# Ledger of designs, part 87: designed miniproteins, single chains

Each design is a single chain, and the fold is of that chain. pLDDT is the mean over its residues in the fold that is shown.

## One batch from the design tools (miniprotein)

Design m3023
Fold by ESMFold2-Fast:
Order: sequence, then structure tokens, then C-alpha cells
Structure m3023 (fold): chain A 89 residues (1-89)
Amino acid sequence: MSVEEIKEELLRAKEEKAPPEKVRELQERLSDHPDVTVEVSDLTLEDVERAEEGLREGLRAHADDPDVVRAIEEALRTLRRVRERLERE
């Protein structure tokens, strides 16, 4: 199963409110997939910095929208994980 297929099934499972065990299983499959490691390894620090700048601007522009704030906070957590891996390499 490709990374895209796992991501799509995970999103679908969350939207359909599937059992927490199934969501966790899909998250584990995604994290263990070789293509996820390749995707993370292929990102540069410049790409991460650019994304962080865009997210910071979005937070300022849409501070009153709780759904937008939540999405940006989740994206920032993902970028922090990517940055930590790049800094270790």
C-alpha cells in the first residue's frame, strides 16, 4: 500500500469516526512506511523555513478562526518533527 493510499484511508477513517484502534493501526503503518522516511529525508531546511513563515502569516491573518488555528498548530508540530530529523542528519 502506497503512502498516498494510507493517508487517504486514514483521513477517511477519521471522517467516518472509525474505531480508535483502526486509526492507530493506520498511523503506525504510515510511520513505518519507507516512503515516509524518503519524503522526510528529501525536505531541505529552506523548505521547512518557508513553510514556517507561511504558517506564521496564516496564524496572524486568521487568529479569530479556531479551525484554521488548529490546522496551523498541527502543521507546525509536523514541521518541528521534520526539522529535528534534518538537524540530526
Scores: mean pLDDT 66

Design m3024
Fold by ESMFold2-Fast:
Structure m3024 (fold): chain A 88 residues (1-88)
Amino acid sequence: SSVAEQLRELAERLREAGRAGDWEALDQTVEEAIRLAGSVDPELARTLRDHVDGVRAAGLPPEEQGESLAEMVRAVAEAIERRERERQ
């Protein structure tokens, strides 16, 4: 599967981990998403990491943190797909 497809799968896992209150799964999934984004562009990995830091600092419930993180990971996936199409 494409990196964008893998990131969308990770976004769904972030929602599920957040709803379950599973902080370990949330952290592991975030790290996996950052590594995948970085494999395409280190700047995307940095942008995602900065967003993660902001979400953590906000102190929201795990379900809300999972939702916010999933939205950003999905946005990164869309940016990767758009970039590939525009390059062609």
Scores: mean pLDDT 86

Design m3025
Fold by ESMFold2-Fast:
Structure m3025 (fold): chain A 62 residues (1-62)
Amino acid sequence: RLMNLLRVASEAIKLRKERGYLSREEIRRLAEEAGVSPRTVRRIANAKTGEEVLRLISEALR
C-alpha cells in the first residue's frame, strides 16, 4: 500500500507541475491505484513541499 501511494503521489505531483492540472479521470484512476479518496490525490498534487506530501501520505495510511 505505501509503495503504491508513493508512486501515485510522485505521478500526481509531476503531472500537476508539468501541465498545471490533473483531469477528473486521472484523479479517479490514481485514487483507485493508491486505495485513497480522490480528495487525497488532489491535495497531494497541490502540495508545495515534500513535508506536506509526507503528512498527507501519513493521514491516508490511517
Scores: mean pLDDT 76

Design m3026
Fold by ESMFold2-Fast:
Structure m3026 (fold): chain A 59 residues (1-59)
Amino acid sequence: GLEMTPTESFLLAGEFYESQGDYKGAAYYYRQAALQATIEGKDPSELLEKAKEAEEKAK
């Protein structure tokens, strides 16, 4: 199967949108990554901080 997890897929999408200056899109995908991390039994804290920073830049 594919080695990339759903968390990694959403994190990469967030990083892509951030690189395009789309902080609203980045925040959305970082929040989706955090949700998937929680489902996968991983700590979502770093991903939630990335989402918060992107949300602040989107204002």
Scores: mean pLDDT 83

Design m3027
Fold by ESMFold2-Fast:
Structure m3027 (fold): chain A 109 residues (1-109)
Amino acid sequence: SVEDLLKELLELFLEISRVYAEIDAAPPSQVEDLARRFIELARKAIEVLEKLIEKLDPSNEDLRTFLKSLADYLISVLRDILARHTLSPELKAELEELIKRFQELKDKI
């Protein structure tokens, strides 16, 4: 159901926010492993968002606005991680691809 997908998305957002806080507090030696965990969670959030968009009633403006806001938040967090941390070229490319994917999803909402 839409309600089950929203619950899953919110649970993923709480975990993403927790990992983001851990990245911000982490010594440089731990940042890459936390960034990989963040990428894993963000990929799951993309899958849930894609399913929600497929089930989305076009007339539900409140839900569309909410989902766009969540996508904007994730884009902002991904940009912040890229700007503030030195990452391997591979991780940087994965984060940049996630930004692109969230932007594409936002456009479909």
Scores: mean pLDDT 87

Design m3028
Fold by ESMFold2-Fast:
Structure m3028 (fold): chain A 86 residues (1-86)
Amino acid sequence: GPAAATKEIEERLYAVLGAAQERIAAIVAEYRDSDPELFEARLREAARELAEEIRRLIEEGKKLGADPEFIEALERGLASIEADLA
């Protein structure tokens, strides 16, 4: 049902966000003080990958019948990330 579908997508979202956090931490550790231009480029790449993963979760959530309000929250989050990349 919708609750089970919502939980599945939420668990996948937590995994995606955790992976993004680890990637950002690695970028900060390697590039922040050593190569500011590469640091910015790698952060933009990580943000684009996160946006693509969230877009995939939105489509899967819609297919599985996740709660519309939860999907709308994901769509707002995606729009915020995409605005920062523009």
Scores: mean pLDDT 87

Design m3029
Fold by ESMFold2-Fast:
Structure m3029 (fold): chain A 61 residues (1-61)
Amino acid sequence: MSKEEEAQRYVLRAGKALLDGNYDEAEALLQKSLEIDPDNVAARNLLAYVQAKKAGKPFPG
């Protein structure tokens, strides 16, 4: 399997965690995705969104 496919699996799991309101789990999964593929745009965008939500700011700010 490619590194991109592995990173994408973490992004999909993070999306499910976000739907369940579990921002801490989503952040951890997105960080793992970026560890595998740091150029993954979906993971970077979702991580920014999760971090903004945890900081009490609406995305995009």
Scores: mean pLDDT 79

Design m3030
Fold by ESMFold2-Fast:
Structure m3030 (fold): chain A 82 residues (1-82)
Amino acid sequence: SSLEQLEEALEKLKNAKTVEEAREAFNEMINLILNDESLSVEEAIGIILRGIGVVIQALLDGKSEIEAYKLGAEEMLELYKE
């Protein structure tokens, strides 16, 4: 299912050792959300923008890039489950 694919992508991100691996997993989640036919365009964009907003805020708060991507990805998955 789309939810299982998102959970798998998040697990890849949680296990990321480099910024590149974290970014790739984060982009995989964005692509899964954008291609989910059960979501409206507005819903998909809303989830993605919220996730990106969390990444930006985490970076402003002094978190590492890897941690910022993990926080943004967790937020996207939480919103997707609603």
Scores: mean pLDDT 86

Design m3031
Fold by ESMFold2-Fast:
Structure m3031 (fold): chain A 73 residues (1-73)
Amino acid sequence: GSMAAERKRRVEELKKELLKLAQELRDTFPHIFVAQDIADGLEEAAKTISDPEELEKLLEEYRKRWDDLVAKL
């Protein structure tokens, strides 16, 4: 049904957003160990997690960690 299709589309969009943010993190902080570790975790989550609620929590956590990294530079 339309609800199942909507959930699948949401998961795909969230996974794309996680991978996009991981790439931004790698490009912005290429020599910062903590930033590379966060990016590795986001890429792994995008491969292994299919629950949209869990993916949204990870996006929120990533954005907070990004802000923390920017504040320290």
Scores: mean pLDDT 79

Design m3032
Fold by ESMFold2-Fast:
Structure m3032 (fold): chain A 99 residues (1-99)
Amino acid sequence: SAAEAIKELEELIKQAEEALKQKDYDSAYEYIQKFLLTYLNNSEELAKRPEETIELLERGKELAKKLAEALKPVDPVKAKQMEATVKTLEVMIDEIRKS
């Protein structure tokens, strides 16, 4: 259901935010990846709630940007993967907005 998918995305964002705040970059990385997978697995349901979905994708994008910057000095490979995630989220947001 759309409501359950929104709730799952909100919870994953909160978990990623907390992990990043604690400098647990590996957990933050895992939560952002789960967020993307949850979005993809529920994209048709989430299309029914485009405004709420865009807000969550924008929050995910900002977290991915922050994580990429934090990872650059310690794990440059994961930093580049997070930069790719930012671009993926930008494409997803644009696709919803043009609908």
Scores: mean pLDDT 88

Design m3033
Fold by ESMFold2-Fast:
Structure m3033 (fold): chain A 89 residues (1-89)
Amino acid sequence: DDFEEGIERLEATLRAFGSSDEAIEAARFILEEARRIAAKLRAGTATPRDLEALRIIEDTYRRVREAIARGDAAAVDSALLSGYRELLR
């Protein structure tokens, strides 16, 4: 699946880009949460809390893409760690 290939490509990209191990771990967690929520949406079992988490994930992903486009590793790390912290609420 494109999504599974995207996970491995994103981790490799983040490592090559100079992102911290903590940010790469945060990225993995965020992608795992996205997959879990997507499965719940397909099953019709998603809660309002899941939809809130999905919004956080979507915003985080957008900020990461923008930072990568600028070549800004610090902004990538900041976006990933911020999104991770919000999801741990």
Scores: mean pLDDT 82

Design m3034
Fold by ESMFold2-Fast:
Parts: sequence; structure tokens; C-alpha cells
Structure m3034 (fold): chain A 94 residues (1-94)
Amino acid sequence: MWAEIEALLRELIEHGDAELQAIARSSLAALPAVREKVESLPAGRQELLLEAALAQLRLAVRLAREGATPEVLARLEAEARALEAELAKREAEL
């Protein structure tokens, strides 16, 4: 999971606009500290946070690669809403 998060952040640096590239570089630099903090959490909480981070980064990379067309945005917004609903459900079970 962490290697995939790092790879997706690097893809955002390659394909994102200047603002997204700056955020992705900052996130990549902070990743070791974030990892240490996340690994201090209970296993179920770690898994939920890592799954959420991967899903959101995949959506961000897709937006960066495909561009912000109305069709792409509508699809990504629907996927984001579905993810938020699933995460809220799983968090309530923790």
C-alpha cells in the first residue's frame, strides 16, 4: 500500500497542474512521518485510512491525466460520493 501511495503521488507530480504538483511534492516529503503516525493506530483504522488514501489518490491521478471535463468530473464525483458513504459505514463499525 505505501509503495502504491508513493507511486500515485509521483504521478500527480508528473501530470498535475502547478498547485497539485506542489501539494503532491509536500505530501511525498511528509510521507515517512505520516506513515509512522498511521502505523501507531489500531490495524482496522490503518487499513481504512490507507484504502481511503489510495482511492482518493487514484481519483486525483485520473483527473490530472484525463483533464477536468464535465464527463470526467461527474464520474469522479460519483465515485468520491460512493467512497465517502462506504468509509462512513466502515468507520461506524470500528
Scores: mean pLDDT 75

Design m3035
Fold by ESMFold2-Fast:
Structure m3035 (fold): chain A 80 residues (1-80)
Amino acid sequence: SEAEKLLEEMEKLMARMMDAVRNKASNATLQALVAELERLIAEGQALAKRLTDPQKKLELDVAIGVAQIMVWIVKHEIQK
């Protein structure tokens, strides 16, 4: 489903972001990953409004929340 594909993309991107932080990637690399994750968050929010399956909607809403927290953390790391 569209929701399952988006969840998989978000999970893979968040894993890449964690690896980039762990490996002390450049601020440019971290900013690019943040921009990509913010795009997936926007897509997820639009999709969540159209979903009728409460379980899939909940899974997507949780993933969006986790992604938003990760974006917030990484943006603070870039600013320091």
Scores: mean pLDDT 85

Design m3036
Fold by ESMFold2-Fast:
Structure m3036 (fold): chain A 62 residues (1-62)
Amino acid sequence: EEEKLQRLKEAYQAQADALDEGIKRSVERAKAGTPEEGEIYRRQAQVLEDAKAAFEAKAAAL
């Protein structure tokens, strides 16, 4: 049971870590684009940040 829970926690943390690169890229694109495009990329970065927080919360709940 503990072994399976530990593997699941690691899987959720790995998913959260994988989102960090996507967040960075969206932020850089928001800075490089027009103001209109910047709004879209900032919103995308927020969605990725929320997804990362959700995976971290799932890991913490185990």
Scores: mean pLDDT 80

Design m3037
Fold by ESMFold2-Fast:
Structure m3037 (fold): chain A 95 residues (1-95)
Amino acid sequence: STQDRIISLLESLLDLYKYYKADQEVIDLINQAIEYARQGDLQKAIDLLEQVRDLLLKKAEEYKDTNPSIYSIYQRLATLTQDVIDQIKRLVEES
């Protein structure tokens, strides 16, 4: 189903955040997005993902001067988060 595909996208994104050791704030927000998606509140899940994207970009800038490799990781995670947001928006509009 569309809901199952959305949940799978969010769970894959969570796995990437954990693999790259994203901050607990990011993990907490994506877990909330997954719970809202499971409840069928897809708009709240999207809103939370947009917060995650913005937080990842903010964290990237914080590391820019101190750790360029972490900067690159957070920028990549933000780009991936945006791609997932765009995919979810398309799935919601087409269902």
Scores: mean pLDDT 89

Design m3038
Fold by ESMFold2-Fast:
Structure m3038 (fold): chain A 96 residues (1-96)
Amino acid sequence: DRLAALRAQIAEARAYRDLLETIDRESAARSPKTAELGASLPAEVQRRLLQPVAEGARLYHEQGASRAEVIAVVYAPVVDAEARAAALEAEAAALL
């Protein structure tokens, strides 16, 4: 069932986007909630969030990347999740 599969993908993309936005908001506030959110997250989600951070750290320490370049790498998953959610929603709407 193509429509059911698309709805599941949309839900996953939205959950990932909302999670990244929540972590970004809490991190900006230097909130202890960031640690609590991390502890409650599924291991797969934790790995996804840590990969861009690890890449940014590597670029900064090994390549002397600018702070702007590091920020772009860390926030790439948010941009990707939002674009993916919008595309899947448009496809689902076309099927209805």
Scores: mean pLDDT 64

Design m3039
Fold by ESMFold2-Fast:
Structure m3039 (fold): chain A 67 residues (1-67)
Amino acid sequence: MFEPSEEEKAAMRAAGDANLEKALAAARAGDHQLAVQLGVAAAILYAAAGDNEKALAALNKVEEEIA
């Protein structure tokens, strides 16, 4: 089974965090398309790091902000 190193997972989580912050900022600014794109990017990065709970939480946070 192919699995990223712990350092690679940490980098993916950091990139996910950065994309999530940008997604929430875009949602608050009314750019729902950009918010969804960045939120999905954050979720993919968290899932790649093995953090499926964070991936789902990221999608839920963006969805709440665009509601």
Scores: mean pLDDT 83

Design m3040
Fold by ESMFold2-Fast:
Structure m3040 (fold): chain A 61 residues (1-61)
Amino acid sequence: MEKYRELLNKKLDELAAQGLVKKVTDADGRTLYFAASPETYDAFQKAVEEAAREAIKESGA
């Protein structure tokens, strides 16, 4: 369970480095990801879905 979340967060961090996603850490220590801008929302959603699929595949689930 946590392994999947770590893999997903790692992939989302890579997307943030590419400028597609903004990474924000909440006061509770939870990592949140947002679209870089409203105009990139569709690209952001697609990238997040692809990252999630890859994380599931890598976790063996």
Scores: mean pLDDT 73

Design m3041
Fold by ESMFold2-Fast:
Structure m3041 (fold): chain A 104 residues (1-104)
Amino acid sequence: PALSAEEQAALDAELAAAREALLAAGVPAELVDALAAAIRAYLEAKARGELTEEQVRALARRVAEVAVLLGTFSGDLSVEEVAERLVALFRAAEAGIDSEAFAA
């Protein structure tokens, strides 16, 4: 795998905590699963040195389309606006893992 066993364990732990919080907030399981898969794909692409702005946008857009279809976001948020917020979430997940899990 592109991520080491330790990196994968750290990612799984962080995603599990985020998953629990999102499910408790009423986010559908399908969206939580799509988010976890996209974050993992983002970090794996980064680990391989394959990360591009186009790939980040594609991953965010895929999750945004699922979120809009499920009606998870209230109001008239477009797929593009949801995708922009998801890109910020991907970068936050990357920063969290790099600063804590990979430094130890």
Scores: mean pLDDT 65

Design m3042
Fold by ESMFold2-Fast:
Structure m3042 (fold): chain A 65 residues (1-65)
Amino acid sequence: SMAETKEIQELLLEAGRVASRILARETNPAQIQRVVHILNELSKAASDGDLEKARELIDELRALL
């Protein structure tokens, strides 16, 4: 639905902001790779319309903040 599409877009924007904040300060290559991996998985979840998976991935990303 259009509402679900909007929610996914808002989650992607939030993930971008959180990832940007983490990557601005993070120098550990393993943590940088983890952030990139989460963002790639989030893009897949968004493409699949999997809102629950997208929420889980954002929570995982926020835990790194």
Scores: mean pLDDT 85

Design m3043
Fold by ESMFold2-Fast:
Order: C-alpha cells, then sequence, then structure tokens
Structure m3043 (fold): chain A 115 residues (1-115)
C-alpha cells in the first residue's frame, strides 16, 4: 500500500460552492482511478484548499494515480496550483506540482522529486 495526497489551491475569489464541487469531483476521480482502493476529500476553507487523500495498491500505482489526479485537479475551475505527494510504507516521499498553462488551458505536471 502507498498513500497519495493531492492539494489543490483555489483562487482568492473562489466560492465555498466551488471548493465543495472541486472536492467532490476530485474525490470521485480518485475512486475511479485504477489501483486506488480508498479515497477521501476535504476542504480547508481557511487556506482555500481542496485536499484528496487516496490509498493505492502499490507505490507505482500511487505515483500513476498522483500524476493523473494532479493533472485533473489543475484543470478544475478556480484551481491555481496543485501539489501531489506520494508516500510509501518504507517512509519514502516524493512530491510534484501541477499548473494550468493560461495560454492553452493545458495542465502541466513537474517530475516527482524526493522530499
Amino acid sequence: MATVAVTARMAPDATPEQLEANAAALTEAARATPGVVAATGLVDAERRQVIVVAEAESYEAARAAGRALALHAASLPGVVSVRVRVQGEDGRVEEATATRDPATGEAVLSEFVPV
């Protein structure tokens, strides 16, 4: 098993309804992702963040899920940046970031780096 956490930061003018809608959409996407066995989402209204934590069957499944979910999160309305963390049972942690290109609307993910 491995854990993936996706944190999507919302624009300063994001409404509570947008935060809840994005949390629901990202949680559903996580549950539909191959290799994900459980997922839960939450809203941090103080920080204007949507956070989804998912359990994956393996570290590689967690990395694949993290990539897909970070790109999906970066495409959601009002999302300005996304951070994804993947943690293995051995305590190793990798992090990546995703952003939307304002010119094309395409989401771009950085490479995963150890933290």
Scores: mean pLDDT 82

Design m3044
Fold by ESMFold2-Fast:
Structure m3044 (fold): chain A 93 residues (1-93)
Amino acid sequence: DLLERVRRAAEEAIREVEEIRENSKNEEEFQEKISELFKRLLEELPEFDNAPFEEQIVRRAYMVALRETLEGKSREEALERALETARKLLEQL
């Protein structure tokens, strides 16, 4: 269940980056839209500091997939790294 939620969050992050890229006319517009996304994500951080541990793991997986996709990694690589991050956090409990 939790790993399924992690996978869905990672897939959502990848799709969000793909959608922003598809709706951007050039690299400059893409960077502007990505910057706005990160501003919104930063505003949400205080809520996640007090969230249940599982929600924090899901959020971390989303952020990892988002970062890997922005760095030009494939969909498969971004998903793999997000899932690996979630598994590592779960193993530290």
Scores: mean pLDDT 79

Design m3045
Fold by ESMFold2-Fast:
Order: sequence, then structure tokens, then C-alpha cells
Structure m3045 (fold): chain A 55 residues (1-55)
Amino acid sequence: MSVILQLPDDLRALAFIIFANMGDKETARQLLAKLVESGFIPDDIVSIWEALVES
């Protein structure tokens, strides 16, 4: 888990898509939180990705 959360932002975004698609919502939420913290994702996209995890 720690290694995944230490990925560069571009690879972290890819990891988010993979874990969200696998149904690992907890890991996906943690990855999204790190991407938001780093400012890698615009606010518009954050809302879309949060909705994707909750769907």
C-alpha cells in the first residue's frame, strides 16, 4: 500500500483508474486524496472521479 501511495502523480492517476475499476474503492479514494493534495487533478475532474468511485 505505501509504495502505491508514493508513486509519481501520473502513475498514481493510472493506479486510481485500475483500483476503481477493480472495485477497491478504499484504495481508489486514498489515491484520489493524494492526487488532490498534490494539485495534479483540476477540481472539475476531482468531482467526476469521486462520482466514479461511488458509482
Scores: mean pLDDT 75

Design m3046
Fold by ESMFold2-Fast:
Structure m3046 (fold): chain A 109 residues (1-109)
Amino acid sequence: VKEKVRELLERAEELAKEVAKLYLTKTEDIPKAVGRVLRLIGLIFQAELLLRQGNYRGALELVLEIADEVIRIVKEMKKKGLIDKSTADKLLKRAKKLRKEVEELLKSL
């Protein structure tokens, strides 16, 4: 269980970093983007702490929140034309796959 939770958290961190970099470079609303990126960093830090404490459910719930925020950012960038459809669809596919795997693991705990 711990190894799978770590894998999912690392995948969430990688995806969040990629999306945050795109969002900060593409957006015209820098204050909003900074606020969202700081929230993602905070969620990652909290999930890591919960994982270290053996709170696998709490860590997974925060990974789910990270995936949901990534999905929101990517959908907004797609709607505003800040990224192309192919890039958006690829990122959304990765985020939705991560979200599904987190939900399945949460049900098995």
Scores: mean pLDDT 87

Design m3047
Fold by ESMFold2-Fast:
Structure m3047 (fold): chain A 120 residues (1-120)
Amino acid sequence: SLDDKAQEVKDEFIKKFDEIINELKELVPEYKKELEELKNELKKALDEMVEAIKNKDLKKLEEAGKKIQESIQAILELIDEAIKKHPELAEQLNELRERMLELQKEAFDKLNEIYEETLS
């Protein structure tokens, strides 16, 4: 079902996101609290996305998508700040930044696919 597909997308995204966040916490432990808060906001937004799909609420789906994008953007900005403070970690942090950008693209593509199915 569409609901099952949305839940699967959420679970896969959270798994990949947790991997990136855990690696960031190891490299830049001073950001651990901010990373946990951003992770919790992203998980909340993904829950709101699944509920919006179940209820066929396109407005809430758009709002959830915006929150997901804002949370990912905040992580990317945090990585950029970490690179400035720790230029010796730039290679590892840029690798995680690229993984986050790829994850954002996957989330956007899957969210658009679900949105189109919801309109049907």
Scores: mean pLDDT 84

Design m3048
Fold by ESMFold2-Fast:
Structure m3048 (fold): chain A 70 residues (1-70)
Amino acid sequence: SMMEQIRQLLRQQSQERGVESTPRLNRSQRVDLRKRIEELRRQLSHLPESVREQIANQYRYQYLLDVIQS
């Protein structure tokens, strides 16, 4: 259930403002995305380290963090 919610959230974030796989984010879009990523990160912090690593790899969580910091 949690994995499906995370998957849908990331999918909606990527496609909501753009049809592209790699969206062109503006300042305000980055702020909104950052807040949602931080909320998601907090939820994931309750999970074991190994599970968090798998989620980060599977959904490219690190990619989203890099994008907002670019």
Scores: mean pLDDT 57

Design m3049
Fold by ESMFold2-Fast:
Structure m3049 (fold): chain A 93 residues (1-93)
Amino acid sequence: MEEELEELKRLYEELSKKSVEELYELLLKEEDPRRAAAILAQLGLKVEKEKPLTEEEKEELEKFAEELLNDPSLSEVERYKKLGEKILEIYKK
């Protein structure tokens, strides 16, 4: 348990130094749901700091996330990757 927490802490420290695009590329290569979730969280935090989302964009993301959660063909990792792609699309607008 402590080893998992230290690994997660190191991951967050590494992710905090990466750009939005680097975080997305890392997310695309990730196979572990825990690591994918951590990368997605950092991606979202970076986007909010550099380009705060409008209420409309937040509602768009929430609807998209709900659609992904209700899609039985997607794995948890695939859902995180698709959500990350949507965040990146909004960021580049």
Scores: mean pLDDT 79

Design m3050
Fold by ESMFold2-Fast:
Structure m3050 (fold): chain A 95 residues (1-95)
Amino acid sequence: GDVRKAIALTLAAIGDLLEAEAALERGDAAAALEALEKAIELAKKLAELGFKKLAKKILEEVIKLAEKVAEKFPEYRAEAERLIREAEELLKELN
């Protein structure tokens, strides 16, 4: 059961990361941050199921995209930096 759940969660997280990239391209920082928050939640669920390497890859991509939000949209920098910190703390727990 867990492998099937992990595949579904991974595909959902990839979808959220792609949505965040698309939102950044159209200048929608709020939508990008919402998609990244969803990706963090999915990474947590993957880690709970024991798929730590997949969770780590998702969190690394969240950090990269949140850094782009902080650079391009100064008004959302504080929210983006909060997501970066959450993702970095989760990465430390996975090591």
Scores: mean pLDDT 90

Design m3051
Fold by ESMFold2-Fast:
Structure m3051 (fold): chain A 94 residues (1-94)
Amino acid sequence: SMEDKLKQVEEILKEAVVRIAEAAHAGDVAGLRETAVETIRRIGEILEASEEFVEELVARVEAVIDAHRDAPPRELRDATIAALYETAQELVKH
């Protein structure tokens, strides 16, 4: 059901937030990017979004990460989390 899919999306996002925060504080930009990309692709699969739409959203989040690559860990963390929630919302609306 859609309700069950939305619960799975919420759980995935909560786990991703923890991993992104850990990677940001460790200075692991590559790990943070990998977690963000995998999270979007996993949510896209659950919500049955097209591959083209998922990859457009992946590119958008990667651009946010690249723009904040040299920012303090907290700012990189917060920007990445905000981008993930925004892209998840677009996947839900799709």
Scores: mean pLDDT 89

Design m3052
Fold by ESMFold2-Fast:
Structure m3052 (fold): chain A 117 residues (1-117)
Amino acid sequence: EYRELIRKAIEERDPEARKKLGEEIMRLYEENTEEARKKLEELLEIGIEIRGLDREKVEELLARQKSEEERLEMTVILTILILNGVEQEEIVELVEAVREKDEERLEELLEKIKEKL
């Protein structure tokens, strides 16, 4: 079920699939149960597989988070960016901006990404 929706969002750039996934990700984040966190991790994993991204590099970004809350926030951010077809290099830049709490850089990167979508 998730795999087909994610494939449509990534490979077909289907705006309805992207919207549904975004709503589901936010719902799971707000719910914040053990089951919801597992589903978020499943969405991230499927997105990595479908896009053929380097899993090790994504895991490195997650490993830099020092708390469960920060790891959850990063999982949400990475999942949204991956499902919306954001390039790996831009994902890394965005994660570093979040880590450094550079709000100006973060807004500039988000606007640039939206322009490309």
Scores: mean pLDDT 77

Design m3053
Fold by ESMFold2-Fast:
Structure m3053 (fold): chain A 120 residues (1-120)
Amino acid sequence: SVLEETEKLIKEMQELKIKAGELFDNYKKTGNIEDAKKMLELYKKQLELAKKIAELGIKNKDLESLERAIEALEGLIDDLKKLAEELKETNPEIAKEFEKLAKEAEEELEKLKKYIEQLK
């Protein structure tokens, strides 16, 4: 079902978030920039998964999947903004990449909210 596929994508996002957290903990301990770069790539994958959940909700007109996509995007935006702030002093270049990704996620969230308004 649409909801089963949505739940699978949410679980994949959660697994990526856990792995990103482990990489961030290692970065804070060692200063290894490759861990910060790998963390950024995992967050990019999380955004692509959130977009897929939104696409499933749109294609199937499934409100539950659309609401799950909103929650996923809102959580992702919060995570990305916090990471950008934490990295700002130690690596301003990677912090800017997290800020850019947060803006991309905000744009996807705005598009999704506008789509939902059209369904009413």
Scores: mean pLDDT 89

Design m3054
Fold by ESMFold2-Fast:
Structure m3054 (fold): chain A 89 residues (1-89)
Amino acid sequence: MELERLVREAEEAAYRGDLERAGELMAEISERFTLSPEEKREITRRLLEAAARGLEELLGDKELAEALRIHIETGSAEEAEKIWEELKK
């Protein structure tokens, strides 16, 4: 239950474009929970989808939102892990 709460807070931060707060929440998740590579990929996917929605709805940047969605759909597990590590800095 607490993991899902932190992930939802990180999604809201990513949606707002507050990547610093999203990164802080990702660091907290990594500190509190031992996650499999599959779980890390799923959380990273959720955050990128939230960021894409924010780009479309708040900034009207449909092209950048579409580029993020393509990256989410075609990105490798290795790329998702790198994004996870980058966000938690």
Scores: mean pLDDT 72

Design m3055
Fold by ESMFold2-Fast:
Structure m3055 (fold): chain A 113 residues (1-113)
Amino acid sequence: MEDEEEDLAFYEKVVELIKQGKEDEARALLTKYLQDKYGLTPEQAERVADIVVRFLKAMENPEEYDALVDELLAAMGLTPEQRAAFRAQIDAAKSPAEVLRLMLPAALGYAAR
């Protein structure tokens, strides 16, 4: 099996939990996955999981999406130019699972600080 394909299947499961309103279960699942796959500490994994869950939840609320996404990107220390470029990539994503895949490297970089 390809790691990228396994990751996408995992991301789809996280998205499904968020859609079901099971935010705490999605956070717990992400936190364990991040520790097991990327060797993050519990504290680092929880920070990444929180950011990811907030992004996925924002995608379900169009009225708050723009403000919440910009606040999350700013919290990760991205410049205005980097935030604009990242938002363009998120907007071009074909699914919430692809948004998670795009978000994860930036969130991992933030958590390592």
Scores: mean pLDDT 74

